Designed miniproteins, single chains, continued (3). Designs and how they scored, part 80

Each design is a single chain, and the fold is of that chain. pLDDT is the mean over its residues in the fold that is shown.

## One batch from the design tools (miniprotein)

Design m10956
Fold by ESMFold2-Fast:
Structure m10956 (fold): chain A 63 residues (1-63)
Amino acid sequence: MEELFEEEVRLGVEELELAVRRTVLRKEPPTPERERELRELEERMEELAERERELREKIERER
């Protein structure tokens, strides 16, 4: 049980780190390179959100 909660915390930290990077990039001048990097970060954040949802479901099912 604790291992799943620890993983959830770890995923949350990663999401926060990506959110900070996205905020920094949004303050930079709008360039094609910045837009591409933002898209990549948003994709990674969506993947993490999906993994967090799956993990939350596992925790609810946890014995």
Scores: mean pLDDT 76

Design m10957
Fold by ESMFold2-Fast:
Structure m10957 (fold): chain A 68 residues (1-68)
Amino acid sequence: MSEEEKKVIEYGEELIRELERIDPELAETFRGNFDLLIGSLKSGLISPEEVLLQIEGMDRVIRQRLAQ
């Protein structure tokens, strides 16, 4: 596993842990989407850079909802 792959996986895992404490149902949904992205990354179908962009998009939406 590359350093970049490790960083994006750790970022996603951290978001899921924080979300699990606040909203377990939303965390479960995000986990499902994240697992699909990581599956594609490990299969070489997408780059770590592409995964990072998707995770950042999800983080932005989550943060906006939690800031209500």
Scores: mean pLDDT 78

Design m10958
Fold by ESMFold2-Fast:
Structure m10958 (fold): chain A 62 residues (1-62)
Amino acid sequence: PSEEEIKAAMAELYIAVGKLLESKGKYDEAIEMYERAIKIGESVPEAKKRAEEALEEAKKKK
């Protein structure tokens, strides 16, 4: 797989873990996961956008 594909997979994994943490009410931990996804997703615009949207929603629930 390409480096870009690996980064996309890692960003999606962090988003998935963040969603799981939100389901448990752990919004601070979810926010950390989304911030990680944004950083890794710098070269993957779609994954970065999803992580940014998830981050904003988690902040509203905190």
Scores: mean pLDDT 80

Design m10959
Fold by ESMFold2-Fast:
Structure m10959 (fold): chain A 72 residues (1-72)
Amino acid sequence: MAREEAERLLREAERLIELAKRAKEAGMPQEDVDQVVEEAIRLAERAKELGAEDPELVKRAEELIREGKELK
């Protein structure tokens, strides 16, 4: 249950990070990019909490959080 929810949240966070990258490349205002990134980081942080027992899941969440911060 918790792991399945964590994986779902990670997939959504990955989708939002890719959306933010495309938006930034397309010249969207940084404020709009930041909002998408902040939501992605929030979902990845929640996934990390739910999947704390899975080192691979935690690592994936941390990588997404890092990528999001690099986009700000």
Scores: mean pLDDT 82

Design m10960
Fold by ESMFold2-Fast:
Structure m10960 (fold): chain A 64 residues (1-64)
Amino acid sequence: VERLRQAAEEAEKAGKTLLASGLRSVINAVESGDIGGPPDEAETERILAALEQAVKDQEAFDAA
């Protein structure tokens, strides 16, 4: 979970508000137990990559 927290803080500092919000949502889901336990390192990186892609897709849609 610490990797996701660090990524969320860095995204917020960089002004990437959509990415930061998405990462905070995932962290809350992990902490609430909605996800079956804390993700391992590989799952954490996959989640991060998926959120970065989703934000890019959303930004591209909003720019159109």
Scores: mean pLDDT 72

Design m10962
Fold by ESMFold2-Fast:
Structure m10962 (fold): chain A 71 residues (1-71)
Amino acid sequence: MERLIREAEELHRELVEALAAGDRERARELAERYLALVRELLEELVKAGKLERADAEAGLAALAAAIEATI
């Protein structure tokens, strides 16, 4: 899990940098990769019994909508 968190932090930083640079295409690519990594983190939480699958899916959908609204 710590490795996935670190990778998510790195992708988030790159996403913010792309947005600041006005590089919308790169921002969209990074957002897709970031969402994929968050999905993996949520799957680990579901497997560990820390989160229900429905809650994980709802959280991912909300995050995806928030990111799309920013790009």
Scores: mean pLDDT 80

Design m10963
Fold by ESMFold2-Fast:
Structure m10963 (fold): chain A 73 residues (1-73)
Amino acid sequence: SAARRAALLAHLEELLRQVEDKFMTEYGLSREEARAAARNLEKAKELVGQDGVALLQQMHEEIEARRAELDAG
């Protein structure tokens, strides 16, 4: 449904914001670098290293779990 799709998009945007904030505050990235790294595994690896890759993988796992929950209801 459109409501479920909107909820998933809002959740993804919140997770992206959290990862961007973490890249800026803990790893010293600029906002532009943090945004690029949060959306690209190669950029996350280049700018943050393996921790960046792990954070993106965790974010993707969280959004897929949320998708499954919404699809089951």
Scores: mean pLDDT 82

Design m10964
Fold by ESMFold2-Fast:
Structure m10964 (fold): chain A 66 residues (1-66)
Amino acid sequence: MKEEVQKRIDEIEAELSKYLTPEEVERIRKQLEKFANYLLEKGKSLEEIKVALDFFKREIQRRIAE
């Protein structure tokens, strides 16, 4: 995993840990890592991957608010 991408995943994990159980946070972290790896394999830039991770985070937050 690229360092910048891993740092963004860690930041999202830390933010979500305030609202979710440790088990849910771990599951989400693994999903974010798989998604980031998928985008890297597709040749997406680090900037595009960070934006996509932010949209993924908002999707999770939307589900929590539901």
Scores: mean pLDDT 79

Design m10965
Fold by ESMFold2-Fast:
Parts: structure tokens; C-alpha cells; sequence
Structure m10965 (fold): chain A 102 residues (1-102)
């Protein structure tokens, strides 16, 4: 994860914690672009989880599902087993919420 990407991800996380979900989405998208440029699978997966969670909070379940599927795709490619499994557990929690929502 790049330093600039990490900062943008953290800003998104802090905004989401404050209930500023639309602003959080914008920060997570910017973080994602930087991680994509860097080829950082962990940063990409984590940013997609942040986007999914923010859209869940906004009630946009279709976008939440779309981004969560991307998060799973990228997380599954992470070579470190502990990092991969930790992200996949977080993804499974959001998948469970989305199944109950529709």
C-alpha cells in the first residue's frame, strides 16, 4: 500500500465513521486509483471493501454487491495467507448483511 493511498484510505475510513458516506466514497475511489497504479492488491481489495461498506451505509445494495465482488476477486490473489484470510472474513460479513438486505 502506498503512503498517499494509505492516507486517502484512512480519510475515507474517518469520514465513514462520521456518517459522511458520500465523501468517504470519493476518498476510497482516489485511494483505489493510487493502489491500481502501484499494482497493490491489498490496497485495491481494502479500498473495494471500503466502497462496499460505504454504499451499504447509503442503502445502495447493488453498488455494495458490485464492489464487494471486486474486493473478493483482489483479496483472493493476495499471496500472504493471513492478510488474505483477514480480508475474506471482512468480505464475508458484508456478504451476510447484503443477503439479509436482499
Amino acid sequence: MTKEGKELYKEGFDLRKQGKYKEAVEKYKKALELFEKAGDLYGQARSYIGLSSSYLDLGDFDKAREYLAKAREYASQIPDPLTRETLLIGIAVNETILRKAL
Scores: mean pLDDT 85

Design m10966
Fold by ESMFold2-Fast:
Structure m10966 (fold): chain A 69 residues (1-69)
Amino acid sequence: SAEEEAVKLLLEGRTDEAVELLKKLSEEQQKRVLERVEKENPNKARAVRGMLEGRGEEVQRELVREVLR
């Protein structure tokens, strides 16, 4: 399914391709994909939420800050 493909792309680090696929999905489908990714990688789920909200650069800066902790 498109939801499973989006999860796979995100977990493989193909974030840009996954975000483009997610934009074609309904908000309910996006939520299900993000919930699934969050169980495996919560930082990646947070980054993708920011990208869908048009705040990708801001979220990337926060992720760098988290890694430096």
Scores: mean pLDDT 73

Design m10967
Fold by ESMFold2-Fast:
Structure m10967 (fold): chain A 55 residues (1-55)
Amino acid sequence: SMDEVIEMMNRVADIESKYYERLLKAKSEEEREEVRRERDAEAARFTAEWRARLA
């Protein structure tokens, strides 16, 4: 539904904002790589959650 699409878009924006802020606060390249890895893991969990909801 349209409401589910809006919810999905808002959650994607929240994830992007959260990790953008963490990247800005990171003090080393190693820390930034860890933040990106964590971001990718959260994005994968989010994708799996929405696939399950749409099945």
Scores: mean pLDDT 83

Design m10968
Fold by ESMFold2-Fast:
Parts: structure tokens; C-alpha cells; sequence
Structure m10968 (fold): chain A 92 residues (1-92)
């Protein structure tokens, strides 16, 4: 679990270095990720990645407002939610 949280922090830092604003909240089996992209085109790309993951059977919700994408990933437990959240962030 602690290793997954560290991997999550690394993925967040990588995106922040690329000009994204990223906020992550972990609450049990739910991970909420709020990403503010540098432009609308990149926000749309992020939303499409999240939709693709939802189609692959992830319990994921997506909300888009301008350049900001809010993603909520729900797993069977905290470990699954963190793994899927990391997979999502690494896909951006």
C-alpha cells in the first residue's frame, strides 16, 4: 500500500513537471483526481483516456469543466483503486 502511494506521488509529480495542476484525494476504496490541463485539447485527451478505462471495466466517473477534469476511481479496496489511479495518470 505505501509503495503504491509513493508511485502515485511520482506519477502526480511527473504531470506537474509537464504543466498540469494535479490534486489527488485518497479515501478508502476511492481515489479522486482533479487535473487542470494547460489547454482544453489536453483536457479532452485526459477525459478520453478515462472513458477508455471505464469501457475496460474500471469503476470510474469523469467530470469535465473547461480545462479541468475530475476523475473518481473506485476499487474493491484501496490497493485496487490506487493501482487503477496510477495506471490512469501514467497514461496521460
Amino acid sequence: MEKLRKELEEAVKRLQEQGYKVEVRVEGNKVTITITAPNIEKAIAIALIAIGMSLDGFDISVEVSGNTVTITVTGKNEEEALEKAIEFLRSI
Scores: mean pLDDT 83

Design m10969
Fold by ESMFold2-Fast:
Structure m10969 (fold): chain A 58 residues (1-58)
Amino acid sequence: AEKSAKAGAEAGAAGDAAGAATGGYQRFLNGVSEPGKKGAEAGQAGDAAKAAEYNASG
């Protein structure tokens, strides 16, 4: 259970970072907001939680 939870968290973090990067790019294309761009930057830094937060805000 703990091992599976850790693997899930790591996979989720990687997916969230990729999702944030994609979201940021789309926000940039729409000319919408800085939070989307910050989400993409946070995703590149590997901070999935921060990336998700910025992507949700944009």
Scores: mean pLDDT 54

Design m10971
Fold by ESMFold2-Fast:
Structure m10971 (fold): chain A 77 residues (1-77)
Amino acid sequence: MSLQEKIASLTPRQQRVLATLYEEGALSAAELAERLGLSVATVRRHLRAIQATLGPENVVRDAAGRYRLSDAFLAAL
């Protein structure tokens, strides 16, 4: 599957999580939950599903526990 097909296979809620990371940059699960009006547990579930679909190399967690899209992923969009 192409990267575009993988993104299109995400649910609308998962696509919104991805779009928020694209717009805002590095965010914790708590910051994502606040911005999206979701629980932290729901956000963590969506992040796991997105990482399973796109790869953990494309949706990375930094040393501070914040999630971001990799530079390589952003360059491929």
Scores: mean pLDDT 81

Design m10972
Fold by ESMFold2-Fast:
Structure m10972 (fold): chain A 114 residues (1-114)
Amino acid sequence: DLDEVLAKLREGAERAGDPLLKAIAALQEGDYATAVAQAPPELRAVTEEAARLGAEYEARLRENLSPAERERALHRLNGALAMALIVAAAEGPEAGLEEIRRVDAAMDRWLANL
């Protein structure tokens, strides 16, 4: 369950003081400004792109879905974008950017079929 994973990541990030974990937790919450502020320098471009995409889809989802459907869709989107930061940390920023592009393509296709 993403909600339990998110809660544990927030608690762990606060305790550990790790900027990457704080950025991941903030992004999962949709707190894009905090995610960018906390991101390590080497992952800042990936985090900025994830934040930009999250904010763009938040606006688009607001026009097309009920509040409950929008909340669920945003939660899953933000979880996927946070996973892109984990990929970037493990495999490099280029791999994270490619994962963000996959998330963007998937969301765009899903919205086109609403």
Scores: mean pLDDT 81

Design m10973
Fold by ESMFold2-Fast:
Structure m10973 (fold): chain A 86 residues (1-86)
Amino acid sequence: SKEEEALKRLNEALDRLWAAMEAGDPETVRQAAEEAVKAIKELTDPQVKARAIMTLGLLASMAYVQGHEEVAEILREAALEVSKLS
């Protein structure tokens, strides 16, 4: 289904986000976050969507703890964008 394809794309985007966050490159993080946002917008299951939004929030928190403030803000904005669509 389209939702199964979206979930696969989301998992791939989250893997890329995790790797990009470790590098602390805001541009790479922004691109991966945009991919995650697009995938989340295609999800119809509220529980799956909520879990994905929570994951973005956790990644933002981890980036703040590591001192990557710009990366954290990009992830916070991504989480906010998809939260407004729920």
Scores: mean pLDDT 81

Design m10974
Fold by ESMFold2-Fast:
Structure m10974 (fold): chain A 79 residues (1-79)
Amino acid sequence: GEEALYKALVEAAGPEEADRIMARLRALEAEERRLEAEGGSEAEIEALVARRLALAREIVEVLGDPEMAEALAREEALL
């Protein structure tokens, strides 16, 4: 859950960096909801997916999960 992710980020990188990452995640989630509610172009959806994958890679790097980093790299190759 979001609480567990925040705790893990604080333990790995400290509260300032955890807050920064969580703010970016919440902004992307808000943009996803906006595009779902208002409708978005294919290009807007692709750009959002790319931004979400970039943030996910940063989170994985901070947490030190190499298996998830490899999985995210494979997903990016499909865009």
Scores: mean pLDDT 76

Design m10975
Fold by ESMFold2-Fast:
Structure m10975 (fold): chain A 57 residues (1-57)
Amino acid sequence: RKELSAEELAELLREKLPASLVAHLQSLPLDEMARTLHERLGVPEEKAREVAELLRR
C-alpha cells in the first residue's frame, strides 16, 4: 500500500479520470467532493479534503 501526497493524488486523478467526471466533482460542495473522493475513488479520508481543494484550483 503506497502512500501518495494529496498533490500527487490530485494530479493522478486529473490524468486518469474523464474530464466530464472531473467537472462533475468540481461542481459539488467541497464536503461532498471530499466524501465522493474517499468513498468512490479510494482517496484516504485524511487527504480527501486537501485533494478536493487542489482539484478545485
Scores: mean pLDDT 77

Design m10976
Fold by ESMFold2-Fast:
Structure m10976 (fold): chain A 60 residues (1-60)
Amino acid sequence: MITDEEIEEIARRTGSVRGAMGAIAGLKLGVDLRSQADIDAFMAANPELRARVEEAVAAL
């Protein structure tokens, strides 16, 4: 499980939804997402996480 504090920190470091989703996958799931297609698939598979990340990025 990923906390809101961790999402906010990652959102600040990356400045984008795609960057934050990629970083979360790497740090929390051990998945190294390097391509746009891999990131798109991860976002599609995790819509609730994507919504939380979008809210955190919008709040920057």
Scores: mean pLDDT 77

Design m10977
Fold by ESMFold2-Fast:
Structure m10977 (fold): chain A 70 residues (1-70)
Amino acid sequence: SAQAALDEATRALDEAVEHYKNGDYEKAIEAYRRAIELFRKAIDAGEYPEQARVLLESAEEFLKELEKKL
């Protein structure tokens, strides 16, 4: 369901933030990519598009900034 995908994506985003705080950028990038994929699935399902779009944009921006540092 869209809700399950949104919940899983949010967990992946939280994991990415924790890896970033710990300086583990490779794991942070992996988790951000996972979150982005899951948010896109939530948007495609159409149940919570506004929430998923906002979080998708945040995850994509953080991934972009991390990739610039590597």
Scores: mean pLDDT 78

Design m10978
Fold by ESMFold2-Fast:
Structure m10978 (fold): chain A 60 residues (1-60)
Amino acid sequence: LGLLAEAIEDYTATKEDELSLKKGDVVEILEVVDEYNVLVKNLKTGKEGLVPKRYLKQID
């Protein structure tokens, strides 16, 4: 399994390459893009996109 994280609050995508999340959504971290952003897959929806790391806590 890749690294798992949980959304700590709702996030609304503001750019085409970003992913919206609901608080409590579990995501797989696919790639650390930079200091502030990660590429994730939402395990509930199967969708992928960039989210700011500050919206996530690592759970596994």
Scores: mean pLDDT 83

Design m10979
Fold by ESMFold2-Fast:
Structure m10979 (fold): chain A 103 residues (1-103)
Amino acid sequence: MPAPSAAARLEAWGRALALMLEGRPEEAVAYLEAQGDPGGAATLRELHDAGVDPATLAVTVAHGLADSGLTEEAAALREAARAGDAAAVEAAGRRAAEAVAAR
């Protein structure tokens, strides 16, 4: 498959991080592979195997969004991650994807 757009990658990663927070890492990895991001799926598998906390990963993604000028979207993702709210993390990922697609 062709590489996904930046917006598509953010939406996919938001859902994958939500699945990780729900304790569903195999589904998160399979979802990224199905979305055409085998590199992201491999990274997520390695991070899970290394015991990296999914909330920490979501905060790292939020820092990248802020550095790209998406400050409000970064704040929403960071707050969702701190709350451990999988649905809010997925929603924040969709919001970031919409903002990227609109520019």
Scores: mean pLDDT 79

Design m10980
Fold by ESMFold2-Fast:
Structure m10980 (fold): chain A 99 residues (1-99)
Amino acid sequence: MEELLEKGRQALNEGRYDEAIEYFNKAIEEAQKNNDKLGLAKAYSLRAIAYAQKGEVEKAEEDLNKAFDIINSLKDLDEQVEATLYLMQAALELAIAKR
């Protein structure tokens, strides 16, 4: 999981948005298979950033909403806080993309 998110972030930082999206797609699949709600929220948030930077605003909004719903279902406050930091970054990138 974490290795996929790291590779996705590296691709994202280098402007390789399609490659970043592919890594985040794999991270989402892995998180779903493992019932990893924290990892799933992080992966959706990071994919939303990639979509926003690519100009795919509607897809970014969909992923942001999915991350938000997952975070609201988290029982652990520390996990909720950690995931919310990812969500906030995605929301900021989406706001910038809409300008």
Scores: mean pLDDT 87

Design m10981
Fold by ESMFold2-Fast:
Structure m10981 (fold): chain A 89 residues (1-89)
Amino acid sequence: SKEEKLEEVRKLANEILEILSKYFTPEQVEQFKKIIDKALELMEKATDEQMVNIAKGLKSFLLDEVKDAPPELRAKVEELMNKIIEIVS
């Protein structure tokens, strides 16, 4: 169901926030959390096609934010975002 998919997405989003907390300040992580929460809120009201586009937009945003972070952190964020896209696709 859509609800089960969004629960899996939220779990992966929380893993992303934990990874980001290793490089960014608590205040920056809180801002990322607000953006992610807004994306998930939009997904609850979205069509399947819109959910995929929201997830792809979030991936692009997060990868731009971590572009100067260590390569291993960037790779893990990309891996988790690709899993989110797979769940909603």
Scores: mean pLDDT 88

Design m10982
Fold by ESMFold2-Fast:
Structure m10982 (fold): chain A 75 residues (1-75)
Amino acid sequence: EEFEKLREKNIKSLKESVKNAPDEDKPLMEEIYKEAVKAFDEAYRLVKEGKITPEEALKMLREKVREFVDKALEK
């Protein structure tokens, strides 16, 4: 489905970003990747259960990843 394809595309893109990141950035990129995968899995489950829409899931994913990145960049 549309959300499943979007999840697959984003996860693949994140994996490539981690692989191609500078060595100094790899630990942070790996943590971002882990959080993104976890957030995608939770959002996917909620969409499958009919608890949220795909649009709400995408908003939740964006907010979760941004929150993690912001906290990681606060020294």
Scores: mean pLDDT 73

Design m10983
Fold by ESMFold2-Fast:
Structure m10983 (fold): chain A 84 residues (1-84)
Amino acid sequence: MVAEAEAYITALLSRLPPAARARVAAALVQAANALLAGDRERARELLREAADDLVAAGLLSPAEAEAFFRHAWLVLEASAALQA
């Protein structure tokens, strides 16, 4: 459900330090732009890079990074569908 995915992303952003929150926000914007351009692979890559950066920083476990990717992808797909 999109609402559950949005709630997850909101809760995650609230617990991240400002620099990590900015990194996630930038990745979401870039991935959304890639999806609107029809480049699903680039959008997926951008989200995966953000998730990997958060794991490398010790802010997320690998399992949390997969959950972040899954929820962020649902939000972005829903947003792209509304703009199509």
Scores: mean pLDDT 80

Design m10984
Fold by ESMFold2-Fast:
Structure m10984 (fold): chain A 73 residues (1-73)
Amino acid sequence: SREQAEQVLQAVEGVIEKARELAKQGKVEEALELLEQAIRELEEALEREEDEEVRRALREGLERLRRLKEEIE
């Protein structure tokens, strides 16, 4: 559903905001751990998800999280 897809994207935005805040504080290891955990959770969710709108949100979220991880590393 669109509502579930929006919830996924909001959750991803929250993780990104927290990871950026941690990195700015010099807590790079904690930021990377947070991103790695979120990436694993989204990958597992994508394998189980059948709703195409939610799958699209999960793929977009994964791309954003992986991009941020590369920027921080």
Scores: mean pLDDT 87

Design m10985
Fold by ESMFold2-Fast:
Structure m10985 (fold): chain A 68 residues (1-68)
Amino acid sequence: SLKEAAQAARDIALARATEQAKAGAQALGLTGASAEATELPDGTVKVTVRVGEEVTELLIDPSAVTLK
């Protein structure tokens, strides 16, 4: 019920952030782009995008995600 709904929303948010980062890299014509999403202890989601030797980190505010 409520716990399952909260977990599903969190999983969807993480998956969406990862796919949006990959889509953005592809739209810029970047080859070999990879993306990984990690939840930090404070609830902030860190999305790491790698293209060759370039690494970019994006931080998503936990207040923008339903974590409760």
Scores: mean pLDDT 64

Design m10986
Fold by ESMFold2-Fast:
Structure m10986 (fold): chain A 60 residues (1-60)
Amino acid sequence: SPIEEARAALEERKDLLSPKQLAEHEKVIEEMETLDENKAAVMAGALIGLLEMHEWVLKR
């Protein structure tokens, strides 16, 4: 599911994130669980994109 893909993307990058950043992203994933499937998919895609961009910036 999109939410599971977002959780996997976050777990892959947790060592690159501060505890505060990790908690903020985990809260966003928890909010996805309360949304309908279409809205959850859009939000999950946005979070994955943000995490990929953060990883790209950190791997300079």
Scores: mean pLDDT 79

Design m10987
Fold by ESMFold2-Fast:
Structure m10987 (fold): chain A 87 residues (1-87)
Amino acid sequence: VEEEVRRLVREVAAILSEKTGRAVSEEQIEAATREELEAAKAMGLSDEEFIELARLGAEYVRAKAAGDEERAAELAERAEELLKRAE
């Protein structure tokens, strides 16, 4: 789970770096990965639910970076539904 989340965080960091022109350090990637894992524990998410949420987040960032606001809105709604369902 941690390794998969770290990969998704790196993908997001690469997209943001390309769009903003700012490099993201390995320390920032590790900090973001830890924050995501702590948030998942606080929400009571299963490993499977957490990975699904993380993937939705990465795709949301890609959609925003591409200027695809419609897809970004769809992905955000899906993530909200998952969070409400997890309880």
Scores: mean pLDDT 74

Design m10988
Fold by ESMFold2-Fast:
Structure m10988 (fold): chain A 84 residues (1-84)
Amino acid sequence: SEKEKTISLLESIIEKLDSPDEEEREQSAIMAIIYLAVEAATSEDPEESELYREALDRLSEALDRKDFEGVKKTLEELIKYLKE
């Protein structure tokens, strides 16, 4: 399903956020934001769309502060909501 593909992609991004290279962490956070923006805009499920929009707001704030642990936490919480 598209939801399972989203979960797999986000899990891959979370692994990259543990990189010792700050540039790689920043690029991974940006990739998550781009992906979730597309999903929020194209999702036919309004509940899923709202989850993606909430995650986007939190990711943008965390990235603006260079808070990569906050980015990781936001993605982990989103994955939990998508699995339940």
Scores: mean pLDDT 83

Design m10989
Fold by ESMFold2-Fast:
Structure m10989 (fold): chain A 79 residues (1-79)
Amino acid sequence: GGEKAAELGYKGAKSGNAEEAARYGAEGARVAHELGASPAVQAGAGAGALGAAVGAALGDDELAAKGAEAGAKAAEEAL
């Protein structure tokens, strides 16, 4: 469940595009929800993938934190 969601998020990160990374992070959280993963796993998968993408692209701790927050919010909205 969570691994598949994280994989989709990292696929977005590899695109080198922060907007696509955010979309794949949210999609990963949604897939985790549909597979019956716990809310914590859904939020972690989405937030972690977005945080990694932002961090990798920009090397900016503040933007990495904002990415993680957006992923967690998307996961909660999926519930």
Scores: mean pLDDT 57

Design m10990
Fold by ESMFold2-Fast:
Structure m10990 (fold): chain A 64 residues (1-64)
Amino acid sequence: STKERLLEDLKALYEYALREGFEDIAEEVKKLIEEAENMSEEELARRLADLMEKLSQALAQRKA
């Protein structure tokens, strides 16, 4: 299902954020995974996109 795919993406994002040392982002991802069953697919996808953007910005700042 689409929610299963989104959860797989969130798990990958969580592992990546932990590996890169972005504790705050990893914690937000963990909370989103916990609440995923109580959220609409649309809202879950939006929040995943927001976290991906936040991570990308954080990575760009460290590499600048």
Scores: mean pLDDT 83

Design m10991
Fold by ESMFold2-Fast:
Structure m10991 (fold): chain A 55 residues (1-55)
Amino acid sequence: KKEEIAEEAYKMYEEGATEGEIALFLISQGVRGDAAVEASRAKDKEKILEILKKS
């Protein structure tokens, strides 16, 4: 579910994961590379979710 993926990505960010680590996690969940990179930079759970919905 995209909501769960966005929540986990944001949790990784809060725990100090790098943008690369977050992007690789998102790609492993089926997110397209361009969207994964954009979401990894968002630093906001709602914004991450909106990016995932557009991909």
Scores: mean pLDDT 84

Design m10992
Fold by ESMFold2-Fast:
Structure m10992 (fold): chain A 91 residues (1-91)
Amino acid sequence: MSAEEYFEKGLEYFEKGDYLLAARYFKKAIELDPEYAEAYLKMAEAYEKGGNYEAALKLYEEYLEKFGDKVSEEERKKIEKKIKELKEKIS
């Protein structure tokens, strides 16, 4: 399977509410294509929906480290807000 095919399977499981399996498929997409920016965001969102706030936080921070200079200011601020909210939930 390609990175895109793994990402699509992740979306299928995400839509079904199987966030753990969704995150596993998004991880496979990232392992095949470490530049697959959207897979990092969807994996973070899957962990957040599944209640694993520490894993979600780590992935949002990794996304900004890898891709933050290439995303819009609006998208960056959206993710920074999400990071702040997750830090509050963990504390």
Scores: mean pLDDT 87

